# Designs tried in a protein design run: designed miniproteins, single chains, continued (5). Part 15

Each design is a single chain, and the fold is of that chain. pLDDT is the mean over its residues in the fold that is shown.

## One batch from the design tools (miniprotein)

Design m16494
Fold by ESMFold2-Fast:
Structure m16494 (fold): chain A 85 residues (1-85)
Amino acid sequence: MSDEELKARIAAALEAAGFSKEDAERAAEVLIGLLKEIKEHAGEEAGKKFRELLEKIAAAKDKEELLKALKEADEYAKEVGEKLR
């Protein structure tokens, strides 16, 4: 899955969960931007783990799974940020 495909799938999952198209697109852009930053500053392995968390967001079947996947992605991004300081 390319970054463009992942972005589109994240936006679709957010829209399915009740977010507006504009909010879903903005959130997907932010998450893909964060993936690129993690790859650049924390390395390929950290980027791979974060990408797997984003794929869970994209694959979420309901709002509960989506919110859980978003929380896991947020917690991992914070962990990576703390380890770089």
Scores: mean pLDDT 81

Design m16495
Fold by ESMFold2-Fast:
Structure m16495 (fold): chain A 100 residues (1-100)
Amino acid sequence: EVEEARKQAEEAGKLARELLKLSDEYENTTDPQKKAELEKKIDEIEGRLLALADEASRRVNQLVAEGKFDFGGESVSGYYVSIIANALLPVAVVRAIRKR
């Protein structure tokens, strides 16, 4: 379970970096076609990050309820907290930029 949580945290980190890169390209692009293409990619990555965060949040809530929550970075709960942070913060920033 620790290894699975770690791999999911690594995936969330990679997706977060890709989301922020696409958002930066979106802000610096004036071509409407290019913006539409970037917006579609941003929506796809955002959806994946939110799905990971939602699953991780449910798992954290279960661990808290069972009294097994640990703030250690290499613990199962530590990795799930990392997934939530790496997903929700970049998504919120990108949504604020898009102002839709």
Scores: mean pLDDT 78

Design m16496
Fold by ESMFold2-Fast:
Structure m16496 (fold): chain A 101 residues (1-101)
Amino acid sequence: MREERIARFREAMEHASKGLKAYKEGNYEEAIKHFERAIELFRETFGEKHPLVVDTLIALAKAYEKAGELDKAIEVYQRALELDPSNEEARKLLEEVEKKK
């Protein structure tokens, strides 16, 4: 909505970018925090089922997997699929992480 919505979107994109940078640097705990904040802001801006929410949930689940938090990764991939059942990336990644248990 108006300027507030634009500001929230920019903040969400900044957190998503910082999360990706932390992930690439191997700082998975920092990546998780940034992705969680980005999801909250995208959800407030566009609603729960928006593709940006789903894509950021997949990134969050990947960060949990790299942190060794396999159960949390599975839960987050399942959330992404609940919001978008046709998301083939989330399905494949969920199957892959389940094989590690």
Scores: mean pLDDT 87

Design m16497
Fold by ESMFold2-Fast:
Order: structure tokens, then sequence, then C-alpha cells
Structure m16497 (fold): chain A 81 residues (1-81)
């Protein structure tokens, strides 16, 4: 149910590991909507293993007009959490 999903999310937000897992899921959803599943899977792995390289990549995507300012800020926040 929606309530069970909300409670699971609240529980995950109580731990650093849970917050990071939720952030990576949100990153995957955003990137998949723009670039497809294969690129989303690659970018999530990059964001998990090398956050600085992931931040550099979204800055480049912003400069190339591939992200809006709002999308860039959301992705930056999720990578930094």
Amino acid sequence: SLEERVEQARREFRTPEGRRRLALKDIKKIVESKYGKEEADRFVELAETDPEAAKAEIERWLQEGKLTEKEYRVLLTLIED
C-alpha cells in the first residue's frame, strides 16, 4: 500500500545507508527518464563509487543543455547526500 511505502521510506531516512539507497534510487529514476536504463545504471554506479566524477558529469550535462537548472540541483543534492 501507499502507507507501507511511506513508512518504509521514513525508516530508511533514519539511517545514513537507507538515505543513500533512497538517493541512488531517485538518481536512477531521473537519469532513466532522460537517457534510458543503460545510461541510468552506469550513472548510478558512478554516483555510488565516484561522487566527484558524477558531479562533474552533471555539470557538463547542464552546460550542454541536457539538464535544466532544476534537474541539475536535484541531482547534485542526491549525489551529495
Scores: mean pLDDT 78

Design m16498
Fold by ESMFold2-Fast:
Structure m16498 (fold): chain A 98 residues (1-98)
Amino acid sequence: LEKLLEELEKAGKELVEIARKGASEERVKAIEELLKELLEELKQENPDVSKIASLAAALGIEVIAAVNESKDEELAKKMLEAALRTLKLADEALEAAE
């Protein structure tokens, strides 16, 4: 679990850095705050699956909006790839939680 949380934190930071290159400051902040809440919930003794699902969905919506704000196709692809990696790590961390 600890290793998955470390990987999730790194993936989230990479997503934020990519978003900063093409998205508005408001969008980047929204993504960063959602990632922080997601990570904090996954660190709980009994993670709330419904809350995690809601945060993951909200993160997906913000990433789609960031992609639309960015007119750079390559940057958009990198944002989507980073978001998918982050969500996969969050799912794996939830499964590993005891």
Scores: mean pLDDT 80

Design m16499
Fold by ESMFold2-Fast:
Structure m16499 (fold): chain A 64 residues (1-64)
Amino acid sequence: SDEALLAMAELLRHTSLAGAKAWLAGQIANLDSARDPAAARATLRRVAELVGDPELIAFVDEAL
C-alpha cells in the first residue's frame, strides 16, 4: 500500500545512507525468491524515489 511505502521511506530517511543502501541491497539480492519479482523490483525503486536521495536512487537503479 502507499501508506506502507511512505512509512518505509520515512524509516530509511531516519537511518544513515549506508544503512539504507545495505537494507535495499539485501532486498534486491532476494528478489528471485519474491512471489512476483517484477512487482517487488518496482516497489524497491518506488521506495528509493520516496526517500528522495539521488545517490540512493542511482544505487538502486544500478543494482536492479
Scores: mean pLDDT 79

Design m16500
Fold by ESMFold2-Fast:
Structure m16500 (fold): chain A 74 residues (1-74)
Amino acid sequence: SLVERFRKVIEEAREAIKAGDIETAWKLVQEASDLLQEAADAGLPREEIEQMRTELSNVVKELLAAKAAKDAAA
């Protein structure tokens, strides 16, 4: 399902963040955003879309924090 694909991509993004691979994490966040748009366009329940949006927002915050930490270490 779109939701299962979205959750896999979010998990892969978190692994990339943990590995310090900011470029890969950003690409995965973009893929997750595209899947969220597909889910909304497919008419998934609003509550499910909102949960997906919250999860994506959390990963984006994690990515931005990791990027800031990496930039500060340079």
Scores: mean pLDDT 85

Design m16501
Fold by ESMFold2-Fast:
Structure m16501 (fold): chain A 86 residues (1-86)
Amino acid sequence: EALREVAELLREAARAARAGDLDAMFEKIEEAERLMAERVPDEKRKEVLEALRPHFQRFAEAISAGDYDAAAEALEEAARVLEELA
């Protein structure tokens, strides 16, 4: 399922964040965004993005603070939400 694949990419991004590999983290996030746009229907995608909004806000705040563990936690929570919606 597309949402499970997106969740896996976000978990990979979280691992990269914990390792301090920001290039790999952002590459995985971009892959997840592309997969979402290409394989998730517009109506379902809107629902999913609304559910993910608070987690991506926490992610952005964590990145701005240089807190990569908190950024990874936000991505892991986003992945869990995707798995529940799959």
Scores: mean pLDDT 87

Design m16502
Fold by ESMFold2-Fast:
Structure m16502 (fold): chain A 92 residues (1-92)
Amino acid sequence: DEEFQKLVQEAAELLKPLKDAEPSETDIVLAQDFVKYLKSLPPEERLKKLQAFLKQVLELKDADDKTKLRSLTVLKTVVKEIPELKPYLAPL
């Protein structure tokens, strides 16, 4: 839990400047595809895959805003569409 919360906090800080940016149609489609993927997994595997995604997000610190916004759109869509994961993503 503590390691996961640290990843979420670091991702939230990295993506904070983009919180009010509007996602493109492509960003929304990609986010929905990731949510469908998570929903296809057993509940116990969803948190592991989300953790792997958060680690990938932290590799984006030097990426452009468009790439960061895609990652933020994925995380916001997970919060909206998967209620069981919402408490884990509270900093977002």
Scores: mean pLDDT 82

Design m16503
Fold by ESMFold2-Fast:
Structure m16503 (fold): chain A 100 residues (1-100)
Amino acid sequence: MVTMGDILAAIDARDSATFKEMIEELIRRAKEEKDEEKRYALLVEILYALRMALERKLLTKEQALEFLTKLREIAETIKDPKLKARLLTLIKALEEEVEK
């Protein structure tokens, strides 16, 4: 089971392949999560991990945008308007950072 510690270790090791596999696993878990607050928390953790990987230059712009597109699709399924709005704001902020 992937943890934030595992993700941080991959970032420190500069292992982009393992990092991508771990993010894909977290995205899969977020899609399967029935509790919207837990799904929100998972998506926030994924966004944090993507931001760290971008700051450490482990992801290309194109790879980051592909992950952000998948996160946006999951965020759009959230029924709670406050959680949805917060996630979409965080996703947009990171998209704008990548586009620079």
Scores: mean pLDDT 83

Design m16504
Fold by ESMFold2-Fast:
Structure m16504 (fold): chain A 85 residues (1-85)
Amino acid sequence: IVEEADNLPEDFTISEEKVEPLEKAVKELLENRENPTAEKFYEIGKKIAKEAGDEVFKYLYKYLKDDDKFKPYLEDLIKGYLEAK
């Protein structure tokens, strides 16, 4: 899944039914950007798996991996995602 996210096309677009789950996930990530913790990102990963799924996770991961604030917590996000899936 992480390898698939890294290879996501530059012109990739989210399916219409996934736009709301994506916006919700982005909002939650931004709210936690000021005080990020491993536990918060683990829970966000679980939530993405249950509410949004692979498409949203891959799209988010592509952008989060290059953000210095989120990069340290990517492993926790991935762990939460995989355990809830």
Scores: mean pLDDT 75

Design m16505
Fold by ESMFold2-Fast:
Structure m16505 (fold): chain A 88 residues (1-88)
Amino acid sequence: SKEIEEKTEAAVKSVKGAMEHAKALEEQGKTQEGTKLAQDSVREALKYMSKDEKGAKKVYETAKKEAEKLSKEVQEAVLKAAEEAMAK
């Protein structure tokens, strides 16, 4: 439905914004803050889409792709948080 599509778009935009902010924090040497921001954003977005499996999958795929811009350590932490949030 249009409502689910708009909800998914908002969740995807939120994750993209958080990943860009996390990257900026990591470039400033604030890796712990960036990691927490990225993980929390992904967990919240997946929780927000918990009732729509297609939207949740799109958020998960977006998180994986955007996390590729971060260091390997932060990327692994984000992917772990996303996988744990997707486990029902």
Scores: mean pLDDT 85

Design m16506
Fold by ESMFold2-Fast:
Structure m16506 (fold): chain A 116 residues (1-116)
Amino acid sequence: SQAAADLVAQAEKLAAENPDNRSRSASLTTAAGILNSLDPDDRVRARILRLTGDGYLDKGDYELAVRYYERSIALAKAAGDTKLTAEGLRNLSRAYRKLGKTELAERYEKEAKELE
């Protein structure tokens, strides 16, 4: 759905611009999820899952962030979206660094670079 894609793009922009917009970004992500449930798009769902993972990463809940990023990457791969897959792998790498799993983080960062 274009409406779901538009809402997730707005949520991504708000999250990138200002930490104070986190609540608004989360609300738009939820609305995008509802719209995407009516007209499912795996790329839109992958982006929603990534934004949800970012929310957990910001809260210091690194294990939940990893789980959401893994789900996002799986959908991006299924959709054949190499850019979205690479973005997810970088986020996963960042979350693993926060967990102290440096070797695993470096492996995922390398995988992301190979997709570009």
Scores: mean pLDDT 83

Design m16507
Fold by ESMFold2-Fast:
Structure m16507 (fold): chain A 87 residues (1-87)
Amino acid sequence: MTEQARLDEFLGVVEETLERALEEGLITEEERRALLEAARAVLEKARADPEAARALLRELQAVMLERQDASEREALRLLGEWLARFA
């Protein structure tokens, strides 16, 4: 697959994770928007610099982890695995 397709899949996983967190009341709509914007920034950085993308995603994961239940932890793990596949 093209690199662009893989980056688009990453964004899709982030969007799904944020929707689930919002549905369970773990984050606010403002937090969902901010996290999605951060994920889009990771997507752009991953196109240019995979190390910068990993650093930004770690920050995103830390924020989401503070706000989630154990069920949402699996979704954050999946986000981490997507970045690992780029390396």
Scores: mean pLDDT 62

Design m16508
Fold by ESMFold2-Fast:
Structure m16508 (fold): chain A 76 residues (1-76)
Amino acid sequence: DEVIRIVVEAADALEALGDTITASLLYMAAGIMKLIEDEKEAAEFAIRILELLLPKAPAESQPILREAIEALRKLL
């Protein structure tokens, strides 16, 4: 699933930066997305979660979240 791949890659990048809190939240979101059968609905869910986290994330994490949001938007 392309949606889950994008979210997990973003989570891995955040974890590598030391942002374990945002990474953990993205791993949880990816787990929930496995229960969503419609790929477009999964992408919309992921975008909403990432948009909610973006303003609260550390400055170093924000580019990773923005890149993930843009990648997910291309799937819609």
Scores: mean pLDDT 85

Design m16509
Fold by ESMFold2-Fast:
Structure m16509 (fold): chain A 89 residues (1-89)
Amino acid sequence: KEKLIEEAIKKIEEILKLLESRGVSSGKKPEDILKDLLESAEKLKVDMAKVAEDLEAQAPAAIAQSDPEGQRLVELQVEFAKLMAEIQK
């Protein structure tokens, strides 16, 4: 479980770096973002496995409409959702 949390934090860090390079800054640490998202998913009973499947299914269309940075962001979002699904189990 700790390894999955570490991998999820790394994906959040990469997403935040991409957003920051485009003028979007976050006031939260990656660990706090992960904690908030996990708590929200539990409270709202969000099925993260379904979210990961939906994002993966939409990824080719999103990638086709995006520049290289947007493509990487989509890939990171899919990977992060899959990690969230594994942590939720």
Scores: mean pLDDT 74

Design m16510
Fold by ESMFold2-Fast:
Structure m16510 (fold): chain A 69 residues (1-69)
Amino acid sequence: MDAVAALEAAVDAIRDQLTPEQRSNVDKALAEARAGGDIGEAALKILSSLTPEQQQAFVDAFAAAVNAG
């Protein structure tokens, strides 16, 4: 699985749960990852913008996307 594609899938899984400000922060981190930025840094920026419940959903979705191959 492409790591950027896994990040995008994880974000899409939680997008409906996000406030407009959280969506802006997440979209910025995804844009950085798509531009060849560090995937780990992008993931950390996303996580820092989320509530603990949203963080768990994101991590679960990301792990599922990565493990799907």
Scores: mean pLDDT 81

Design m16511
Fold by ESMFold2-Fast:
Structure m16511 (fold): chain A 76 residues (1-76)
Amino acid sequence: MESILEKFSRIVEHYVGTKDRDSFIEELKKLAKESPPEIQKLLNDFIERLKNATDEEIKELVKEFYSKLLDVESKL
């Protein structure tokens, strides 16, 4: 089965190709519903930050979130 990190990476790649923020948010919401509570909280916080972010801020948020997701997944 594909890990949450792998699913997140695919969602990010799709966003980089399309630049469709609404699609990006919807895919992240679906991932959150499939995730453990700890990761679901991180994803929901990330989604809320994305709603008000500029395109430059989204790049920084993605890098920050990926690092946090790696740390949390290693503890599951």
Scores: mean pLDDT 79

Design m16512
Fold by ESMFold2-Fast:
Structure m16512 (fold): chain A 76 residues (1-76)
Amino acid sequence: AEAARAAAEAAVVDAVLAELGKYLSPEVLEQVRAAIAAGDGERVGELLAAHLTEAQRNAVLATALSHADAANAALA
């Protein structure tokens, strides 16, 4: 189910990036996108801390990690 995995991953990334795209340039968004796709919450937090408020960073990070974990569990 490669198509299902790709769709789930894209949906998670798009959901987060749709919010972040209001504040971040495409270059920064690419870094965040790669980190989210890899499930690298630490790197996501690092990038978001530099560009977003603490509250926004915590909310986005929690959402990204929850969605990434759920997607991986469903595909496993």
Scores: mean pLDDT 69

Design m16513
Fold by ESMFold2-Fast:
Structure m16513 (fold): chain A 61 residues (1-61)
Amino acid sequence: SVEDVIKEAIDLAYELLKQGKTEEEARAAVVEFARKHGFSDEAARILATLAVYEAKKKLEE
């Protein structure tokens, strides 16, 4: 489902940031992930922004 793809994107961004990757690298990885799941370029960019934002919130816990 779309909801599962969103959750996986957030988890992907979280793991990359936790490993010390930059926000730019995390966004690029999420864009590629979203495209593989049928998202348009615009939707993939929006998802990447949201995924990095949510991942950063999780890192503050």
Scores: mean pLDDT 86

Design m16514
Fold by ESMFold2-Fast:
Structure m16514 (fold): chain A 110 residues (1-110)
Amino acid sequence: HMDEAIARLEAEAAASTDPFAQGLAYHAIGRLYLEQGRYEEAKKYFEKAVKLLEDGGAPPWVLAEAYHDLGRAYLKLGEYEKAIEYFQRALELHPSPEVEKLLEEAKKKS
């Protein structure tokens, strides 16, 4: 049912005029791809989500989660410098032991 969930979320994003709501929908799509191990698609949707959430004035904890998930996609793709960048941005907005552990993993592999 992943394809049905993605189609629904893309329709929700297309129907919305609110960048914040569009960003949340693309973030949810990115997470579905991440759970399936489809890291290039996850990265693409998380990049769209981050831009829309920034433009939409998302609360710091929402934006931190989007940065965290984008960092995870970069880490899985071996793009360690970008993973480090986004994990650091997430930590600036919201402290997280999980993100700190991922940041150290990315630094160790870079």
Scores: mean pLDDT 89

Design m16515
Fold by ESMFold2-Fast:
Structure m16515 (fold): chain A 81 residues (1-81)
Amino acid sequence: SMEELEELKKEIEELGKKGIEEMKRAVAEGASREELQKIYDETVKKLSELMKKFSEVASEEEAEEVQKQVLGYLAEMMRLI
């Protein structure tokens, strides 16, 4: 449904932004590369689970758009490692 699609989009955006902010906080607190990698890996896992659910209700075009957003979040996190 449109409602489910919008809810999943919001969850993906919130999770991506939360991952970036958590990573920035960890960097500021002097976290090790291994600790930063764990935050990245956990965010990837959660985003992958949400993307799987999203792809079940979204069109191919909508899934591609949101996948680009996800890659953007992950790229921003990787720049902090």
Scores: mean pLDDT 87

Design m16516
Fold by ESMFold2-Fast:
Structure m16516 (fold): chain A 62 residues (1-62)
Amino acid sequence: FAANVLRILRGLRALGVDDPRVLAGPDAPAVLARLGFASLDELAEALGVSRAQLSAFLRAIT
């Protein structure tokens, strides 16, 4: 889990997302659109993780 957390955090920071909690909130669709993604599935692919891993990460930080 820890390796996936660090990978996701570094990837999100590289994309300009300093607070990953925004992706678990009601503004998530607007944040994804700003980053050029249509869904969390596309973001997970860009980060090199599964959608399930990204979802688990977002649940853990909120």
Scores: mean pLDDT 79

Design m16517
Fold by ESMFold2-Fast:
Structure m16517 (fold): chain A 79 residues (1-79)
Amino acid sequence: SGLREETVEILSETLGVPKEKVREAISLLETKDATGNRTADAELLREALKRVGVEVSLEKAQKAIDALIEAGLYGALYR
């Protein structure tokens, strides 16, 4: 959907990570382990990226979550 692709674009741009790796990482986040807490969800994003072979700092992951919140896409990160 358009919201999903927009979410991937914002995360890819903010994190400096290829869109395909972002899609793989987000698929791991759809396991219903979302907390709704900005910092905890940023750590979940960072761990998901690590599982698909991409290392990002927690600070970058937090900025990515903040970018999604500002774009109104934070809820679109999860199911």
Scores: mean pLDDT 78

Design m16518
Fold by ESMFold2-Fast:
Structure m16518 (fold): chain A 94 residues (1-94)
Amino acid sequence: DREEVVERFEELLKRIKELAEKEPDPERVMEALHRALGRFQQALQTARSREEALAAGEAAIEEFLSEVEDPELAREMRELLTELVRITADALFG
């Protein structure tokens, strides 16, 4: 169900934002998150396979996490972002 995918996406994004607020510069991290999500969304417009979508997502995650200072917060955000990318790729190509 597409509505269940959207709800899960919103739940994951909310958790990521809550973790970002714990960083020393939350506004900078939030801007980095919006940039990464925007690049992922743009890449999805041209992705032809689930594998291409996942690769674009992994690239966006690594770019975003390079802006995160706390390694434990980065680890938790990586797990949530990986799930978010997975459900998005599955919804579009699965």
Scores: mean pLDDT 85

Design m16519
Fold by ESMFold2-Fast:
Structure m16519 (fold): chain A 59 residues (1-59)
Amino acid sequence: PSTILLAAARELAKVLGISFEEALALLQNMSDEELRAFLLSQGLSEETAEGFVAARRLA
């Protein structure tokens, strides 16, 4: 994975309180719509959710 994707996975793991491996799997396996909906369901703001989607697209 790219350094951008690894950095995004590390930040997502910290924000959600999950493992790095689980965060990386979410970023690799979910569509943009699925990832956004999931992050919003976890209580993240729409801006933060879009930030993770954008970081994955740049990776």
Scores: mean pLDDT 82

Design m16520
Fold by ESMFold2-Fast:
Structure m16520 (fold): chain A 58 residues (1-58)
Amino acid sequence: SEVDRLRARKEQVRAAVEQAKQQISQMPDKEEAQQNIDLLNRHEAIRLAQLDAEIARA
């Protein structure tokens, strides 16, 4: 179903963000790493909210 496709997309977004956070956490500049993680968290929240809105419309 369309809902199942969108839920799979949410899982892909979460997995990609988790992988990116793991790479960022290995950066030598810990302040820059934290700033990048904060930006990534904000972008994830926006993308997941958009997908949740699409699920609600389906």
Scores: mean pLDDT 87

Design m16521
Fold by ESMFold2-Fast:
Structure m16521 (fold): chain A 84 residues (1-84)
Amino acid sequence: DRLATLQRILDLARQARDAIRAGDTDSGADLLAQANRLVSQLAGEPVPENAKELLLKESPENLLEAARRLAAVAQAQIDALRAA
């Protein structure tokens, strides 16, 4: 179910954003890696095995920006599906 998957991506991205804002970069990276895995599955793209480890190399500012951007994109796609 595409809508259910997009809702899960949005939930994970929002949780990642909140964790990073609270200073929990490790939990934020884990949540963002889970969200990115679902995005790759929807796109039919390969999922990196070490996605969390790659994200932990990023600055907290870059992780926060990635989480905010993903949440915005997921929300826009959910709104478009609900409007159709």
Scores: mean pLDDT 83

Design m16522
Fold by ESMFold2-Fast:
Structure m16522 (fold): chain A 62 residues (1-62)
Amino acid sequence: MRETLAEISRKLAKELGVSVEAASEAVVEAVKELGPDASPEEIYKKAKEIILEAKAAGKAIK
């Protein structure tokens, strides 16, 4: 559900102070790692972990 993924991206962007584009990239990576049958809750948690790891690793968040 693309709409649900867009909502997760916006929520993460607001929560973590990153751009919607950065949050969207993390959501796409989470779906890639978890597979297309992952729940929205699983995608949200994994995308959040990806963003936090990127920040910890000193990667640029776009």
Scores: mean pLDDT 75

Design m16523
Fold by ESMFold2-Fast:
Structure m16523 (fold): chain A 70 residues (1-70)
Amino acid sequence: MKKKIELTLADNEVITVPGDASNEEIAEKLGEAVEHTTKSPKHRERLKKWLEELAKSEEKAKRVIERLEK
């Protein structure tokens, strides 16, 4: 019932999540997008920085960031 939240990915991709989605869910979606993007390492780094912002409020988002660094 809450409004949707849109997350911009790398270049042109947008993830839509429910407005009540947790930062964990948002971070997971961003993590998947980062792993799937074939653009460039720079795109991946920019998305990771966005995830770091989420990690300030959500502990599970930190785990997603660590996975992206492999």
Scores: mean pLDDT 59

Design m16524
Fold by ESMFold2-Fast:
Structure m16524 (fold): chain A 100 residues (1-100)
Amino acid sequence: SAVAEARAILAELARELSRLLQAWAETGDPAHIEEMEEAIEEALERFREILPPEVFEKVAEVFEELVAALRASTDPAEMERAFHLAVERLGALLDELAAA
C-alpha cells in the first residue's frame, strides 16, 4: 500500500538524518547539512509519487519547516529537536492516511 511504502521511506530517511545529524554534531562540517537537505529532497520526490496531493502538501510543509530549522541553527540540540518533531508530525499524517 501507499501508506506502507511511505512508512518505509520515512524510516529510511529518519535513519539517514540521525546518522548525518550525529556526524554534524561531532564535526561541525556543513557538508553534513547539505547531505541532510539532499536526503530530504529525494524523500520528498518519492512521497510526491505515492501520496495523495492533499497529504503530500502537508508532508512538504513539515519538510520545509525542518530544512528552514537546519539552515537557521548552529545548535545540534535545536536541530535534533526539530528533526524529532518533524518525524512525529510525519508519522501522525501517515497514521491519519492509514485510518482513512
Scores: mean pLDDT 84

Design m16525
Fold by ESMFold2-Fast:
Structure m16525 (fold): chain A 84 residues (1-84)
Amino acid sequence: MTPAERLLELALERARQGDHEGASLYAIEAIETYMEQGDYDGALEAGLRVIREMEANPEKVVDPKRNMSRLVGVIIRVIGELIE
């Protein structure tokens, strides 16, 4: 299992627990690790997978959309790199 895959696994587990803050932090770190390796497709898939899990598991905190918005911003950046 690669470091990026490990971080993605941690992000998905946090998302399933309704911990969107923890999920977003691990997901962003996984995405950045994939991007450092030049794997923009892996970065995009990781981000989308975490967002889907977050949507399936409601956040238990007062600002539930904030962490998802941050992750969407990172995904848009990855898409920009893929188009170039």
Scores: mean pLDDT 75

Design m16526
Fold by ESMFold2-Fast:
Structure m16526 (fold): chain A 61 residues (1-61)
Amino acid sequence: TPAQEAELQKRLQAEEESLRNAAEGIGKVLGLDDTLVEKWYQTLYEVTKKALESEIAHKAK
């Protein structure tokens, strides 16, 4: 629903800084280049998005 989509986007925005910091932190520890750091960020974002979609759908019932 539109309300669920709005809640998903709000939560993703709140998590954005944490996800970026996690990807950057992994990159610094492992000496990864910017391309690999960006792939890690994209992976974390997609996993978080799917988890939040599932949680929001479950709480709506």
Scores: mean pLDDT 77

Design m16527
Fold by ESMFold2-Fast:
Structure m16527 (fold): chain A 110 residues (1-110)
Amino acid sequence: SKAEEIAREILKELKERVKGLADMMKDLVEQGMSVEEAGEIILETEENDIKLYVEKEKAEKGVSKKDAEEALKKAIEAARKAIELIKEGVEKGNVEEGAEKAKKYLEEEI
C-alpha cells in the first residue's frame, strides 16, 4: 500500500541515523542526563521529523489522510522500538551493540 511505501522509506532513513542517535544518547548521558530522559528527547525529535516527512509527502504527492496516518503510526512505533534498543545498549555500557540491534530491527521491518 502507499502507507507501507512511505513507512518503508522513513524506516530506511531512520536506519541510517541510528549511529548518530546512539552517539547523541551517550553524549547526553555523559553530561549527566538519565538514559530515560535522553531517550525521551531523542524520541520526541524523531517523532517530529517523521511527522514533518509525512506532512510533506501528503502535500507534494497527494497521499490520502488515511495512508498518511497509517504510515505515521507505523514509523513512530518502529522509531520507539529502535530507541528502546539503543537505550538498553547505553545502560549496559555497550552503545555499539545497542545501535547494531536497532539497525537489525529496522532492517527486519523494511
Scores: mean pLDDT 87

